# Designed miniproteins, single chains, part 101

Each design is a single chain, and the fold is of that chain. pLDDT is the mean over its residues in the fold that is shown.

## One batch from the design tools (miniprotein)

Design m3723
Fold by ESMFold2-Fast:
Structure m3723 (fold): chain A 104 residues (1-104)
Amino acid sequence: VEEVREEAERAARESVESGETQVVVVDGYSKEKIRAAMEAIVRVARESGKPVSMVLVVRDESKEKAEEGRKFAKEEAKRAEEEEPLVRIVAGSQTSESLEEVLK
């Protein structure tokens, strides 16, 4: 959880500095990890007063869990964007054998 929060904060700060979309990977489906990442992203946007553009990828060995995590992340992303208009988050999923990870 703490590692995911720190990674999300770093990536969000990089998005602010570069003006480009950054990627954060949540390894292993966990609602706690996804919420921690979302919280960090929103905090960076609020502190900077600048747009943050992120792709949050839920990676899991189970295709079913990766897809469930992506759906949860999409719901949390919508809540984050409603709370902070400077935040834009796209949710993706990835398994060890999956090739596609974003665009949905």
Scores: mean pLDDT 77

Design m3724
Fold by ESMFold2-Fast:
Structure m3724 (fold): chain A 74 residues (1-74)
Amino acid sequence: SDDQQKQQLTQQIQSLMTQMIDAIRAGDWDKYDQYQAQLNQLLQQAQQTFGRSEANQLLHQALAEVEQQYRQQS
């Protein structure tokens, strides 16, 4: 179902964002650039599949979850 696909995409976006933050903390800018490129590809695919509005909603959900995680771990 579309809901399962959206949930998978949200989790993939969260994973990439977490890896980007970890790369920043480690000073590993090469990995940061790699994960950023993967995130951009994933967001473009989400926009093509679900449309811009829905893709932005998935991005915002992923951002909120990552921010909450790092606020608790900082």
Scores: mean pLDDT 84

Design m3725
Fold by ESMFold2-Fast:
Order: structure tokens, then C-alpha cells, then sequence
Structure m3725 (fold): chain A 55 residues (1-55)
């Protein structure tokens, strides 16, 4: 479930480098025992910031 959520969020990123970074953030959060909500927030925030930087 959490892995599926991460996969869906990663589809919002176009660059493989950004996807790799988001995966690292997700992996770290999972390793730390963060909730699925916290993991989603961390990845979502990263995606939003990266999207803005490309505008």
C-alpha cells in the first residue's frame, strides 16, 4: 500500500534524477518508521518544489 502510494506520486515527476531523489526521501522516511501520511507529505512537498523550480 505505501509502496503503491510512493509509485503513484513518483509518476508526477518527469526526470529520472528527481524520481531517484524522491525515492531516497521515501526510503529514508520508511526506514525511520514514519506513517504513510508523513511519507506522502514529504514526497508531495518535494514534487511541488521541483515543479516550481522548473517553471
Amino acid sequence: SIDALIEELLKLLKDEEDKQRAREIADEAVAEGKSDVEIAKLIGDFIVEEHKRRQ
Scores: mean pLDDT 78

Design m3726
Fold by ESMFold2-Fast:
Structure m3726 (fold): chain A 114 residues (1-114)
Amino acid sequence: MAPPSVALLLEERAEGGPLTDAEIAAMGLEPMRPEELERRREELRREARRRAEEQGAASIAGLVIGRRSTTSRDSVAAALGRLGDRLRAAMERLRAELGIDRLEAVGRLFVIEE
């Protein structure tokens, strides 16, 4: 069963569903096998939490998802760009450290939840 909290987080974001296939491809991510998704999800959450503590990424996530409801369309686009760059760097690092070939599905869902 899919966690309903993920859908709520995506709705609170700038309107629309999870990252499109084109956006994922633009980040250089590859399709991930379903059987690996759960293991990589936990590692990604751990890394995302570490980064949030290191750089205050919670403030960036708050800007992107409009936690204060003060984010304009242009501001959201700029924040998504910055988040995408950080996500790509984090996913590349995790890919290198874990020796995995693909991170597409993990990046699509689980970084937004954290």
Scores: mean pLDDT 51

Design m3727
Fold by ESMFold2-Fast:
Structure m3727 (fold): chain A 73 residues (1-73)
Amino acid sequence: KENQEKLLEALKKMIDQLVEDAKSGKISKEEAIAELKEMAKQIELLKERGLISEEQAKELLAKIEEAIKEIEA
C-alpha cells in the first residue's frame, strides 16, 4: 500500500512537471499533451494489472484531464 502511494505521488509530480515545462516553453504544448495522454494509457494498464486501485486510477486520470485543460488554456 505504501508502494502504491509512492507511485501515485511520483506520477502526480510528473504531471505537474509536464504542465510547468509546457508553460515555461521547455517543451511544446503538443508534446506535453501527447505525454499526458500516454501517461493516461499507462495508468489504465496499471489499474488492469492491479498495481493501483480503481480509485487511485480515477484520481490520476482526473489530474491528467485538468493538466491538459490548463495547458490548452
Scores: mean pLDDT 82

Design m3728
Fold by ESMFold2-Fast:
Formats: structure tokens, C-alpha cells, sequence
Structure m3728 (fold): chain A 75 residues (1-75)
């Protein structure tokens, strides 16, 4: 449940942010997602299972937080 706990914590933090901070956060999260995707590709290419696990975890957290931020901004 560590991943789910991290996601819930991050989503709660986003829910507490002022709406004016959301565009910058969204841009930062989109950058983090791209970096995580590149790390996943690199890990697969090298056969680095530990890096792959870390990168996939980071991607899932960033995607979930981004979805929450976009939903709040769209409301």
C-alpha cells in the first residue's frame, strides 16, 4: 500500500493548493512524466529492473497527481 499512500498524500496536497498555483504545478508534473517515461525506456534498454520499478512508480504518482490537478483546474 506504499504507492497508494503516496498517491493519496500527493492528491490531498494538490486539493489544498490555491487554484492560481495549479498551472505551474501541471507544467511541472508534465515534465516529471516525460522524465519518468525516458527513465522507463532507459531501464528496459539496460535490463535495470530496479530503475524500471522506480520509474514506473514515479510515473504512476505523477499521472495520478496531474489528473487531480487538471480536474480541480477544470472545475
Amino acid sequence: MELEEEIKRAQAEVAALPAEELPELIAQLEKQIELAKKAIEYAKEKGDEELLKEAERALKIAEAVLATAREKLAA
Scores: mean pLDDT 82

Design m3729
Fold by ESMFold2-Fast:
Structure m3729 (fold): chain A 90 residues (1-90)
Amino acid sequence: MSEEEIEALKHYNKGLSYLRLGKYDEAIKHFERAIELNPEIAAEAYTHLGEAYLKKGDYDKAIEYFRKAIELDPTNQRAKKLLEEAEKKK
């Protein structure tokens, strides 16, 4: 695994921790950094980015990221459910 892939996973895991703690701005920064370091992590990170924006009340950004997650993985039921929730709130 490359040094960049390891750093991306560290940022992804920090993003998950901040998301769980309700620190949505910090979660977003770490997920964005993870995608920058390793774009292949985007499939996992986009759903969590959408969730963070949804929790912040930024429904337009939440919808954007859930759609990106579904484009990368059309079988992602969690992203589909969260997309429906975000669309109902806008």
Scores: mean pLDDT 84

Design m3730
Fold by ESMFold2-Fast:
Structure m3730 (fold): chain A 63 residues (1-63)
Amino acid sequence: SREELLQQLDELERQGVLAVLQGDLATLADILREMARLYEQLGDLEKAARLRERAAEFERQAA
């Protein structure tokens, strides 16, 4: 349901904050990709695309 997807996004946002505080860019990239997947299910394709772009940037920085 929409409510379940929004709850998962809220949890991923909290995990993302922790990844930033820990400097774990690889984990942050994974979180952003999972958020993008959920936004696609919600029909927000533009937000999903932007999140994937950001994930790729953080993954490059982690390598």
Scores: mean pLDDT 87

Design m3731
Fold by ESMFold2-Fast:
Structure m3731 (fold): chain A 71 residues (1-71)
Amino acid sequence: SMEEELEEGKKKLREIIEENPLPEEEREKVDKEVEEKIKENEEKSGKKFSEEQKEELRLQAYAKKAYELKL
């Protein structure tokens, strides 16, 4: 189901973040970038993101940053 797929995806992303925690300054940068991307996409599409979609985007961005920093 979509709910199972979403939850499994989030679980994997959370595991990456737990193994590779971001410094506070990097978390702040990622939070800002994600907020700007959400706003841009909402304005362009005319559709609001759900809280689940926003959380997934934040987790993806944190995991990507963690890999880049090799924390």
Scores: mean pLDDT 76

Design m3732
Fold by ESMFold2-Fast:
Structure m3732 (fold): chain A 93 residues (1-93)
Amino acid sequence: SAEELLEEARRLIEEAEEALREGRLEEALELLERALELVEEAARAGAPREEVRELLRRIRELAMEILRRTEDKELILRAIGLILRAIGLELDL
């Protein structure tokens, strides 16, 4: 269900926040990429627009934090890609 997808996405975002706090930037980014996929699925399943927008905002904020903390080219490109995907989803809401 849309609700279960949003709950799982929130769990992954919380795990990403913990990984980021511990300096595990690549793990945090992987968790955020998975969370975005769940948010996209939840939106397609009719999740409330406001809840989808809030989770997309949280994903973008954390991805921007990864960008500020990394000099790894691969992580930079992935974080930028994640931010752009989240913005695109927000515009389609």
Scores: mean pLDDT 90

Design m3733
Fold by ESMFold2-Fast:
Structure m3733 (fold): chain A 70 residues (1-70)
Amino acid sequence: MFYEEVRKLFDERGEEIQNSKPEEQKELFEELKEEIKKLAEKYGVPKEDLEHILEILEKIKEEREEVLKE
């Protein structure tokens, strides 16, 4: 399903971002957003659903970043 594909993509890319230099992290995050948008287009997902998924992934990313700061 679209939501499972998006979450899996974020988990895989999130680990890559976590292990990257700060300069690369910004670029990888933008690439992830573009990949999510492409998946939404492929599955014909409404804009509102896409926005909700992006919000969830942003929260997951923030939680992961907070763990690294501790």
Scores: mean pLDDT 70

Design m3734
Fold by ESMFold2-Fast:
Structure m3734 (fold): chain A 79 residues (1-79)
Amino acid sequence: SMEEIDKFIENMNKIMEEFYEDILKLARSVFEDEEEAEGLARFVTFLVAIQFADKEYVSKEEILKAAKDIIERWKERFA
């Protein structure tokens, strides 16, 4: 339903707003270039938001662990 989609998008936006700064700090550990770090942070924040937007209860620790795991995989592959 549209109501379920709207709630999902609202939850995504909330997660993105709350955690972007912390995720950006992690991304800066992978890239020395600020534009590349910001790009990675945007994608990781979006992926984390999709992963957790349908959950009723999400801890900050769970979100940041998921972001760190994604960044570690990126680092192994590309850094």
Scores: mean pLDDT 83

Design m3736
Fold by ESMFold2-Fast:
Structure m3736 (fold): chain A 69 residues (1-69)
Amino acid sequence: SFELTPESIEFGKELAERLEKGADPEKLEQELIEKFKIDREKLEELREASERGEAMPELHAEIMERIAN
C-alpha cells in the first residue's frame, strides 16, 4: 500500500515552501535529491517523459515510495 511517512511529508512541505518563496525548481530538485536520496535515474526518466509531454504516474509513484521508505 502507498503510505505517507514522516520523510515523505517533510519532503512535500519543504518543496512547497521553497517553491512558494520563488526557488529555482532545478536547484531545489538537486537539493532535495541529495537530502532524501531520490533515485536519480528514475527521476531523469520522469523528466524526459515530461519533456515529451507524457505523464508517467507509475514512475512518479515509485520515486515517492522511495522517499517514503
Scores: mean pLDDT 58

Design m3737
Fold by ESMFold2-Fast:
Structure m3737 (fold): chain A 111 residues (1-111)
Amino acid sequence: MLPSYTYSQDEIEEGVRELMEKAEVDERIREIILETIRTGVMPELSLEELEELARALERLAAVATDPYLLRVLAEIAGALRERAGLIGAPEELVERLAALARDLLAKASAL
């Protein structure tokens, strides 16, 4: 479970849901993101699901403006990068997720 800095867990979940709706994230990917927020653990994913989740996180990064939600997205991107490494995903995907996590954290810190 992610640390509560300024939001309750329910407020984090609602904020992320609004971002996912705005970014038109697929229902299956929404469930994976919400479960990761609730448990702090990335579920087992296929390479295809990893690619879809990476694209969804990139869309969320483009629409997110709340520093706290940006930090939450950065933590999810970091967890996804770790999962990608564990299953032997292509180096390009691992690097893309690492860059996304860094960019999200930098954007959050600039506010």
Scores: mean pLDDT 79

Design m3738
Fold by ESMFold2-Fast:
Structure m3738 (fold): chain A 87 residues (1-87)
Amino acid sequence: SDATLAKAQQAVLSLVGKTFSSVAALAAAVIAAISAAVAATNIAVSNATDPLGTPAIVITFTANGTTYEATVYLDGNTIVGASVKQV
C-alpha cells in the first residue's frame, strides 16, 4: 500500500547520514527500522553495487501482502542515500 511504502521510505531515510561500527551493524539497523515501521516479514539481505560503482545493501521484505525493495547506499560504514520501491 502507499501508506506502507511511505512508512518504509521514512524509516530508511531516517538513517541517512548515520555511521555504524560495521556494515553488518548498518544492515541490522536498517532491518530493525523497517521492521519497527511496517512489521516486515520474509526479510532478505544482499550486497550490490549501483551502475556508478557505489556500494549498496539491498533488503527485500514483505509487508501487508506486498513485496518491497529497500536500497541503502554506502560510503564505508555510513549511509549516504536510501530508497524503497514496490517490486
Scores: mean pLDDT 84

Design m3739
Fold by ESMFold2-Fast:
Structure m3739 (fold): chain A 117 residues (1-117)
Amino acid sequence: AKAALDAAVAQLERDAGLTRIGEVSVNGAYAASFVAPDGTLVAVTSGRGDAAIRAGMEALYLGAEKAGIDLSPETLRRMREALRDALAEGEPVVGIGVSPADAGPRLTKEEREALLA
């Protein structure tokens, strides 16, 4: 899992101009967060099942905090569902992106912890 993520990360940094801003590990799943030149927040996760989804969502939250992007509950739910669907299709590395236009009011710490449970 980590080797696949590291390879995908190196490719995204080289080819897409993404700047790495965070990394997360959860139960053997690995994820990283990036900012694109246009301000789009990108999270990439590697692994299987719920651990990979949790790592990806944690990386997205960390990236949003560092980039100053507010994420709405609806945007977070949509992204979690997209990660679940892509991972269910058997992709070894899955990416999701949020433009500044898709951002919304920031969740409280309690709301964030509930979504990550």
Scores: mean pLDDT 71

Design m3740
Fold by ESMFold2-Fast:
Structure m3740 (fold): chain A 57 residues (1-57)
Amino acid sequence: MLYRAVVDVPKTGEDDLALRKGDEVEVLEEVDDEHWLVKNLKTGEVGLVPKSALEEI
């Protein structure tokens, strides 16, 4: 299912993905209740992002 970043997300760790507000992502795995493994559809990059930074589209 497709989601969109509602805020800019900084890269804070090695496994984290940086996102810009408006970037569309595909959720690959729900790693825990707070973080999802996603693919940025624009860049093809994969990493962890906070679920709270995403909205379903």
Scores: mean pLDDT 82

Design m3741
Fold by ESMFold2-Fast:
Structure m3741 (fold): chain A 62 residues (1-62)
Amino acid sequence: SEAQRLLNEVSELLKKAMEIEDPEAQKEIRKLVVEATQYLANGDLEKAREAIEKAKELLDKV
């Protein structure tokens, strides 16, 4: 399902975030991951995708 695919992306983002040395970047990415999981729990796939995309963009900048 789409929700399962997005959950898998969240798991990968969490793993990568744990390896970031910049505490501010790590904090912001972790916040976005938490928001994405909350949106997924509520069935809000569009907002979950937006949060995941923003987290990926921040990860690419570190």
Scores: mean pLDDT 82

Design m3742
Fold by ESMFold2-Fast:
Structure m3742 (fold): chain A 50 residues (1-50)
Amino acid sequence: IERAKKLIERLKKEGFSDEQIIKAATEVIMLDTGLPREEAEKIAKELVKE
């Protein structure tokens, strides 16, 4: 989850859209946690919303 948070901050600074950031963060969360895409995407949306 820490790698996803760092990625989100980096992509926000670079001007990527929220939908692109959520997509990238979802992939990282899946790799780090082994959660299904649906659960990882939900976490990514919460992290981006902050």
Scores: mean pLDDT 79

Design m3743
Fold by ESMFold2-Fast:
Structure m3743 (fold): chain A 87 residues (1-87)
Amino acid sequence: NKMKEIIEILLNSPDARDLNPEQARKVSEAVEALINLDSEEEQKELLEALLELGIISKEELEDMLTNLTPEQIIPAAFRAINDYLNK
């Protein structure tokens, strides 16, 4: 699942200062892939991957699908990933 792989790259790269050039490239590519999600199907796959990885709850998934526009989903997903990493 490509969405899970993208999220896992971000989860396994906790601090940009500790990344070597190859790791930094992978993180950059992962961020760019998420920013370029513009279809409802891809955005739903992203949210489902976040739920499956335990980054968001079922309640958060329902709230995002109900109350957010497509343009808001990507920023909300990044926030969820960052909140998860910051504990």
Scores: mean pLDDT 74

Design m3744
Fold by ESMFold2-Fast:
Structure m3744 (fold): chain A 58 residues (1-58)
Amino acid sequence: MSLEEAVEAVKAVLAAGAHLADPTGDGVADAMRLAGVAPENREAILAWLRGGGEIDLR
């Protein structure tokens, strides 16, 4: 899975899974697990967010 595919999968799970996952807890971590993001891709997603990419979770 590419980084951009992983980000979009996480966004989709957050949009759909905000009803299923805990949206006030580790929702991003749970969304990554539900989206099937491998541990190596989790680091890449976090690096992408720190580098100025955003999931619009403000």
Scores: mean pLDDT 57

Design m3745
Fold by ESMFold2-Fast:
Structure m3745 (fold): chain A 55 residues (1-55)
Amino acid sequence: SSRERALQLIIKAGNAAMEGDREKAQEYLEQARPDLSPEEYRAAQRHVDRLLDQV
């Protein structure tokens, strides 16, 4: 389903963020955006930003 694909993209964005790859993390988030609510997208973006700040 499109939702399952979006959740997998969020996982990939998190993995890219843990590797310090801001550009790749953002690409995955943008790919997931159409299948997420605005609240879900903002939560995913905050999670990715927090992971990037840890690296």
Scores: mean pLDDT 84

Design m3746
Fold by ESMFold2-Fast:
Structure m3746 (fold): chain A 59 residues (1-59)
Amino acid sequence: MRKELIERIKKAYKNKDIKELEELKREAEREKDYGSILYVSVAIVVIKKEEEEKKRLLE
């Protein structure tokens, strides 16, 4: 896993920036960094689940 890429993923996750996380996932896939792919994929899923739960409460 690339330490710099993981740090960028953590910052994007803290800011709940889905677009940045998706871009970082593409970068990890291009580099075949499977650890970073897993980490960013989990971050994206968690944020999307939180947004879906908020949407359910508003309906």
Scores: mean pLDDT 78

Design m3747
Fold by ESMFold2-Fast:
Structure m3747 (fold): chain A 81 residues (1-81)
Amino acid sequence: HMSEEEFDAEVAYALALITLAIAKKEKDPQKARDFIVRNLRRLAPHLTPEQRAEVLAAARDVMKELGMSDEEIDRTLAEIE
């Protein structure tokens, strides 16, 4: 059976991926960025190190698709970590 800590991590991971999927469909890049930061900042502390690395990599890819520069992406990810 899954422990409470494992369950919380899996729920946070699922919510992080859902957050990124929603953000990818947002037409306003700034609104998408704010949505990512707001949600991932709350979820990141509950993720395992491996899940966190995966989520941050996925967030970078989403922000690149939204047209953000590498510098803007790096600054945004620093706000989440």
Scores: mean pLDDT 82

Design m3748
Fold by ESMFold2-Fast:
Structure m3748 (fold): chain A 78 residues (1-78)
Amino acid sequence: SLSDKAQEKAKEAERKLLEGGVLLAMGRTDDAIRKFEEAIKLAEEAINLAKQAGDTEMQKYFEKLLEEARRLLERARA
């Protein structure tokens, strides 16, 4: 279903955020930035799928995930 696809993309985004966080802690800033950019794209795709599915709670959760991904990217670029 669209909801299942949205959830799969969100889980991958969460994985990319975790990987990026570890890389950033290791001083591998460029690699961390790439992971956070990938997470943003996956979170945006998840939001679009949740909207198509009409799942407003899932959409709100994924929007928070997107906000976190953007916050981490900004921190890494600073």
Scores: mean pLDDT 90

Design m3749
Fold by ESMFold2-Fast:
Structure m3749 (fold): chain A 60 residues (1-60)
Amino acid sequence: MSKLVLTFSSEEEAQQLADILRQLDPSLKVTVEGNTLTIESEKPIERLIGLVLRAIGDLL
């Protein structure tokens, strides 16, 4: 199991990224607590990092 924790400047930024990640891979356990985003998956951490980078790219 892989777990990645990201902290943002605002709750809105965390929620936007969470929504994109859920659309990209519904198997991800994505939790938002304030401005902190927690991603849990059975996938390798390398795959989680790749998905996060893709989601950030989709926001730009």
Scores: mean pLDDT 81

Design m3750
Fold by ESMFold2-Fast:
Structure m3750 (fold): chain A 55 residues (1-55)
Amino acid sequence: MEEAEKLIEEAKEALKKGDRQKAFDLANKAVKLYVESGDYEGALEAQKIGAEALK
């Protein structure tokens, strides 16, 4: 779980810096880790961050 949380924080920082590609990649890695651990609420938050990176 800590790994997925770290990826989410890094994705948010990438978004703040305007690095949309990095934010999208990090968010997708977090989604995969949350799904593998059964944390579907965390996966939804990560998907939301990934979607913001595409706008």
Scores: mean pLDDT 81

Design m3751
Fold by ESMFold2-Fast:
Structure m3751 (fold): chain A 56 residues (1-56)
Amino acid sequence: DELIKKANEYFKKANEYRKKAEDLLKQGRVDEAETFLKKAEEYRNKAIELAKEYSK
């Protein structure tokens, strides 16, 4: 299913950005970390939207 594959790709991107933000937080780079957390949230929301569309 193309939609599920796309949703999984977005979840993977969200996790990658979150991990990068965690690494930045460990370095004390809070402002940069916040930017990556926002990107992670955007991709997570895109993934959830696609998953909802598939389940409807």
Scores: mean pLDDT 82

Design m3752
Fold by ESMFold2-Fast:
Structure m3752 (fold): chain A 55 residues (1-55)
Amino acid sequence: MEEELKQKAKRYLALAQEYRNLAEIYRSLGKFDLAKKFEELAEQYEKKAQELLES
């Protein structure tokens, strides 16, 4: 089911974007530690999406 894997990857990319938005919000609030954690989470989900697409 290649199409299901592509849809799952799309959801991971959407989650990554949500985490990037959260990182921006927390950075604007001066919560840099939280912003950094959310940026790292975004990168992890982007990597998961790429891994699914390469499977």
Scores: mean pLDDT 82

Design m3753
Fold by ESMFold2-Fast:
Structure m3753 (fold): chain A 62 residues (1-62)
Amino acid sequence: DDDKKLQELSEKAREALEKAKNGGSREEALEVIKEAIKEQAEILGTPDESEELAKAILDEIL
């Protein structure tokens, strides 16, 4: 259900962040994380803040 899908989206975002930390593209990680947050917002019925949140996450972790 929604909880499992949200967990899968969180794992995809974490994998993108780990790739960026290990010499991968920050731009690629931003796109993956942004899409994951967008899908989460659609599931939860919340406003699409995906770009702002994805940038904040990358700035905090990288």
Scores: mean pLDDT 75

Design m3754
Fold by ESMFold2-Fast:
Structure m3754 (fold): chain A 101 residues (1-101)
Amino acid sequence: EGEEHAREAEEAAKKAEEYAKKGDGKGAGKAAAEAGEEASEAARAGGGEEAEREAARAAEEAARAAAEAAKKDPEGAIEATGGAIAAIGGAVTARLAAERL
């Protein structure tokens, strides 16, 4: 269960990176928010330290992609920024779970 959420977070992070490369802030923000949600679910599922660490890393990568997209897409900047913040929240949650805190 936690491993599935970690995988979904990684897939969402890859989508955020693809949208960022195309300058699509709205797409990058939505994908980053999804990565954050999946990282939070990985922590909640208790899938183990390795899955929790992978989910945290994926959400961190998604946040960076969304932040990059915000710089290139003024119209999508608000949604990209919101997605980056959501992804950071999920990443922190998964990191704390991985450290058994």
Scores: mean pLDDT 84

Design m3755
Fold by ESMFold2-Fast:
Structure m3755 (fold): chain A 109 residues (1-109)
Amino acid sequence: MKLFKKKLYEEYKKYDTDKSGKIGGEDDPETQEFIERLFRGADSNNDGKISFEEFLKFVESVSGVELSEEEIEELKKLFKEADKDGDGYLDFEEFKKLILKLLKEEEKS
């Protein structure tokens, strides 16, 4: 998770044209566009929701490495916490809140 959060924040900073380094939140147009682009990239089926398998591939793609079994179990816990409906998928709102949480945690590190 540490490497994923770091790489996610580095990608956000490249997208942040103001070079402020500050995460704008869900009402910020630049932050929302960044998260929408991530969601569309992870949503391979264009069904408007992300499966755990799609989320795992997204995390590995952003991190540039394959996750260990221990890291996959940590990711499963994070996914289940984000899945408020318990349907086994993340919708855009659940995904957005998860990504914002991870970005805010890295901003303070």
Scores: mean pLDDT 74

Design m3756
Fold by ESMFold2-Fast:
Order: structure tokens, then C-alpha cells, then sequence
Structure m3756 (fold): chain A 69 residues (1-69)
């Protein structure tokens, strides 16, 4: 799944550095919106705006768990 790949990429980016994480998180927000996960996209966008990478990681992990079941 393109969505799963994008979200997993964002999780990996969080382990590298802030600049890489911000780019990947922005892509993850867009991918979530495109796939109908508007509430999750809004939460992730807020975490990104606030520089709250811990909350961003938690959101990504929860969504990925739900998508993979």
C-alpha cells in the first residue's frame, strides 16, 4: 500500500533528523488526507506545526497498526 509505505517512511525519517522528519511528516499528512483519514491528518499536521515529534510518532504508529490490523 502506498499509504502504508509513506507512513513507514515518516517513522524512519523521525530517527534521522528534524529536517528529514518535517518533509516526511508533511508527505504523511497529505497521504492521510488523500486516503480519507482526515482526523488523523489534522492531528499529525498539528503535531508537525508544534514540533511535537513524539506525538507525531504515536499518531503514525496508531494509524499503521489500524491499517495493518
Amino acid sequence: SSLINTLEGALKALEINETTARVALHEAVEALRKNGYEEEAEKLERALRDGDFETAREILEKVLKKLKE
Scores: mean pLDDT 85

Design m3757
Fold by ESMFold2-Fast:
Structure m3757 (fold): chain A 79 residues (1-79)
Amino acid sequence: MIDEILQTLDDLEGVLSQVPGSEEAVELIQQAKEAIQQRDYEKAIEYLRKAAELVEPVDPALAETLRAIAKDLEKLLKE
């Protein structure tokens, strides 16, 4: 699960890095990946939700994917 989440975030980072003006969202995804590796899921959830908010006006489907990942991490935090 964690390796799959990190791979998905890596793929989304690659896609967004090609979109002008998404630099802040890319930085937040990078910070979320680091937080996940440190097992700080609460911090990762915050970064992913912020990234989703920034991405939503440009790509609502990608924003929904980021929120889904945040929700999966929230389940790990509560279990």
Scores: mean pLDDT 81

Design m3759
Fold by ESMFold2-Fast:
Structure m3759 (fold): chain A 94 residues (1-94)
Amino acid sequence: MKKEIRIRWIAINEDGNKPQIEAEIEGEGAEIINRNQFEKGNILFINILIEYDLEAEDDIIAKAYAKDANGNEAGGELILKREDEEGKLELRLR
């Protein structure tokens, strides 16, 4: 049986430059089924909807890496449990 979880990724660049972000999902039977991306000045918002099997034994790991043209960067990981209904990760580039 499949379950869906929403993840919000927010990348903030304190230098005011536009960040770029890469987001990945790791886990058996997990996949991104929807992705929305919106940018406003120095902030990039990514909303991801993930579908995964409830029979998956390992945790699903959501990863993000953000960078800008000036060498500012940030990375993070969010470990998703089967009981989680949503997740959020905020990256602040420096």
Scores: mean pLDDT 72

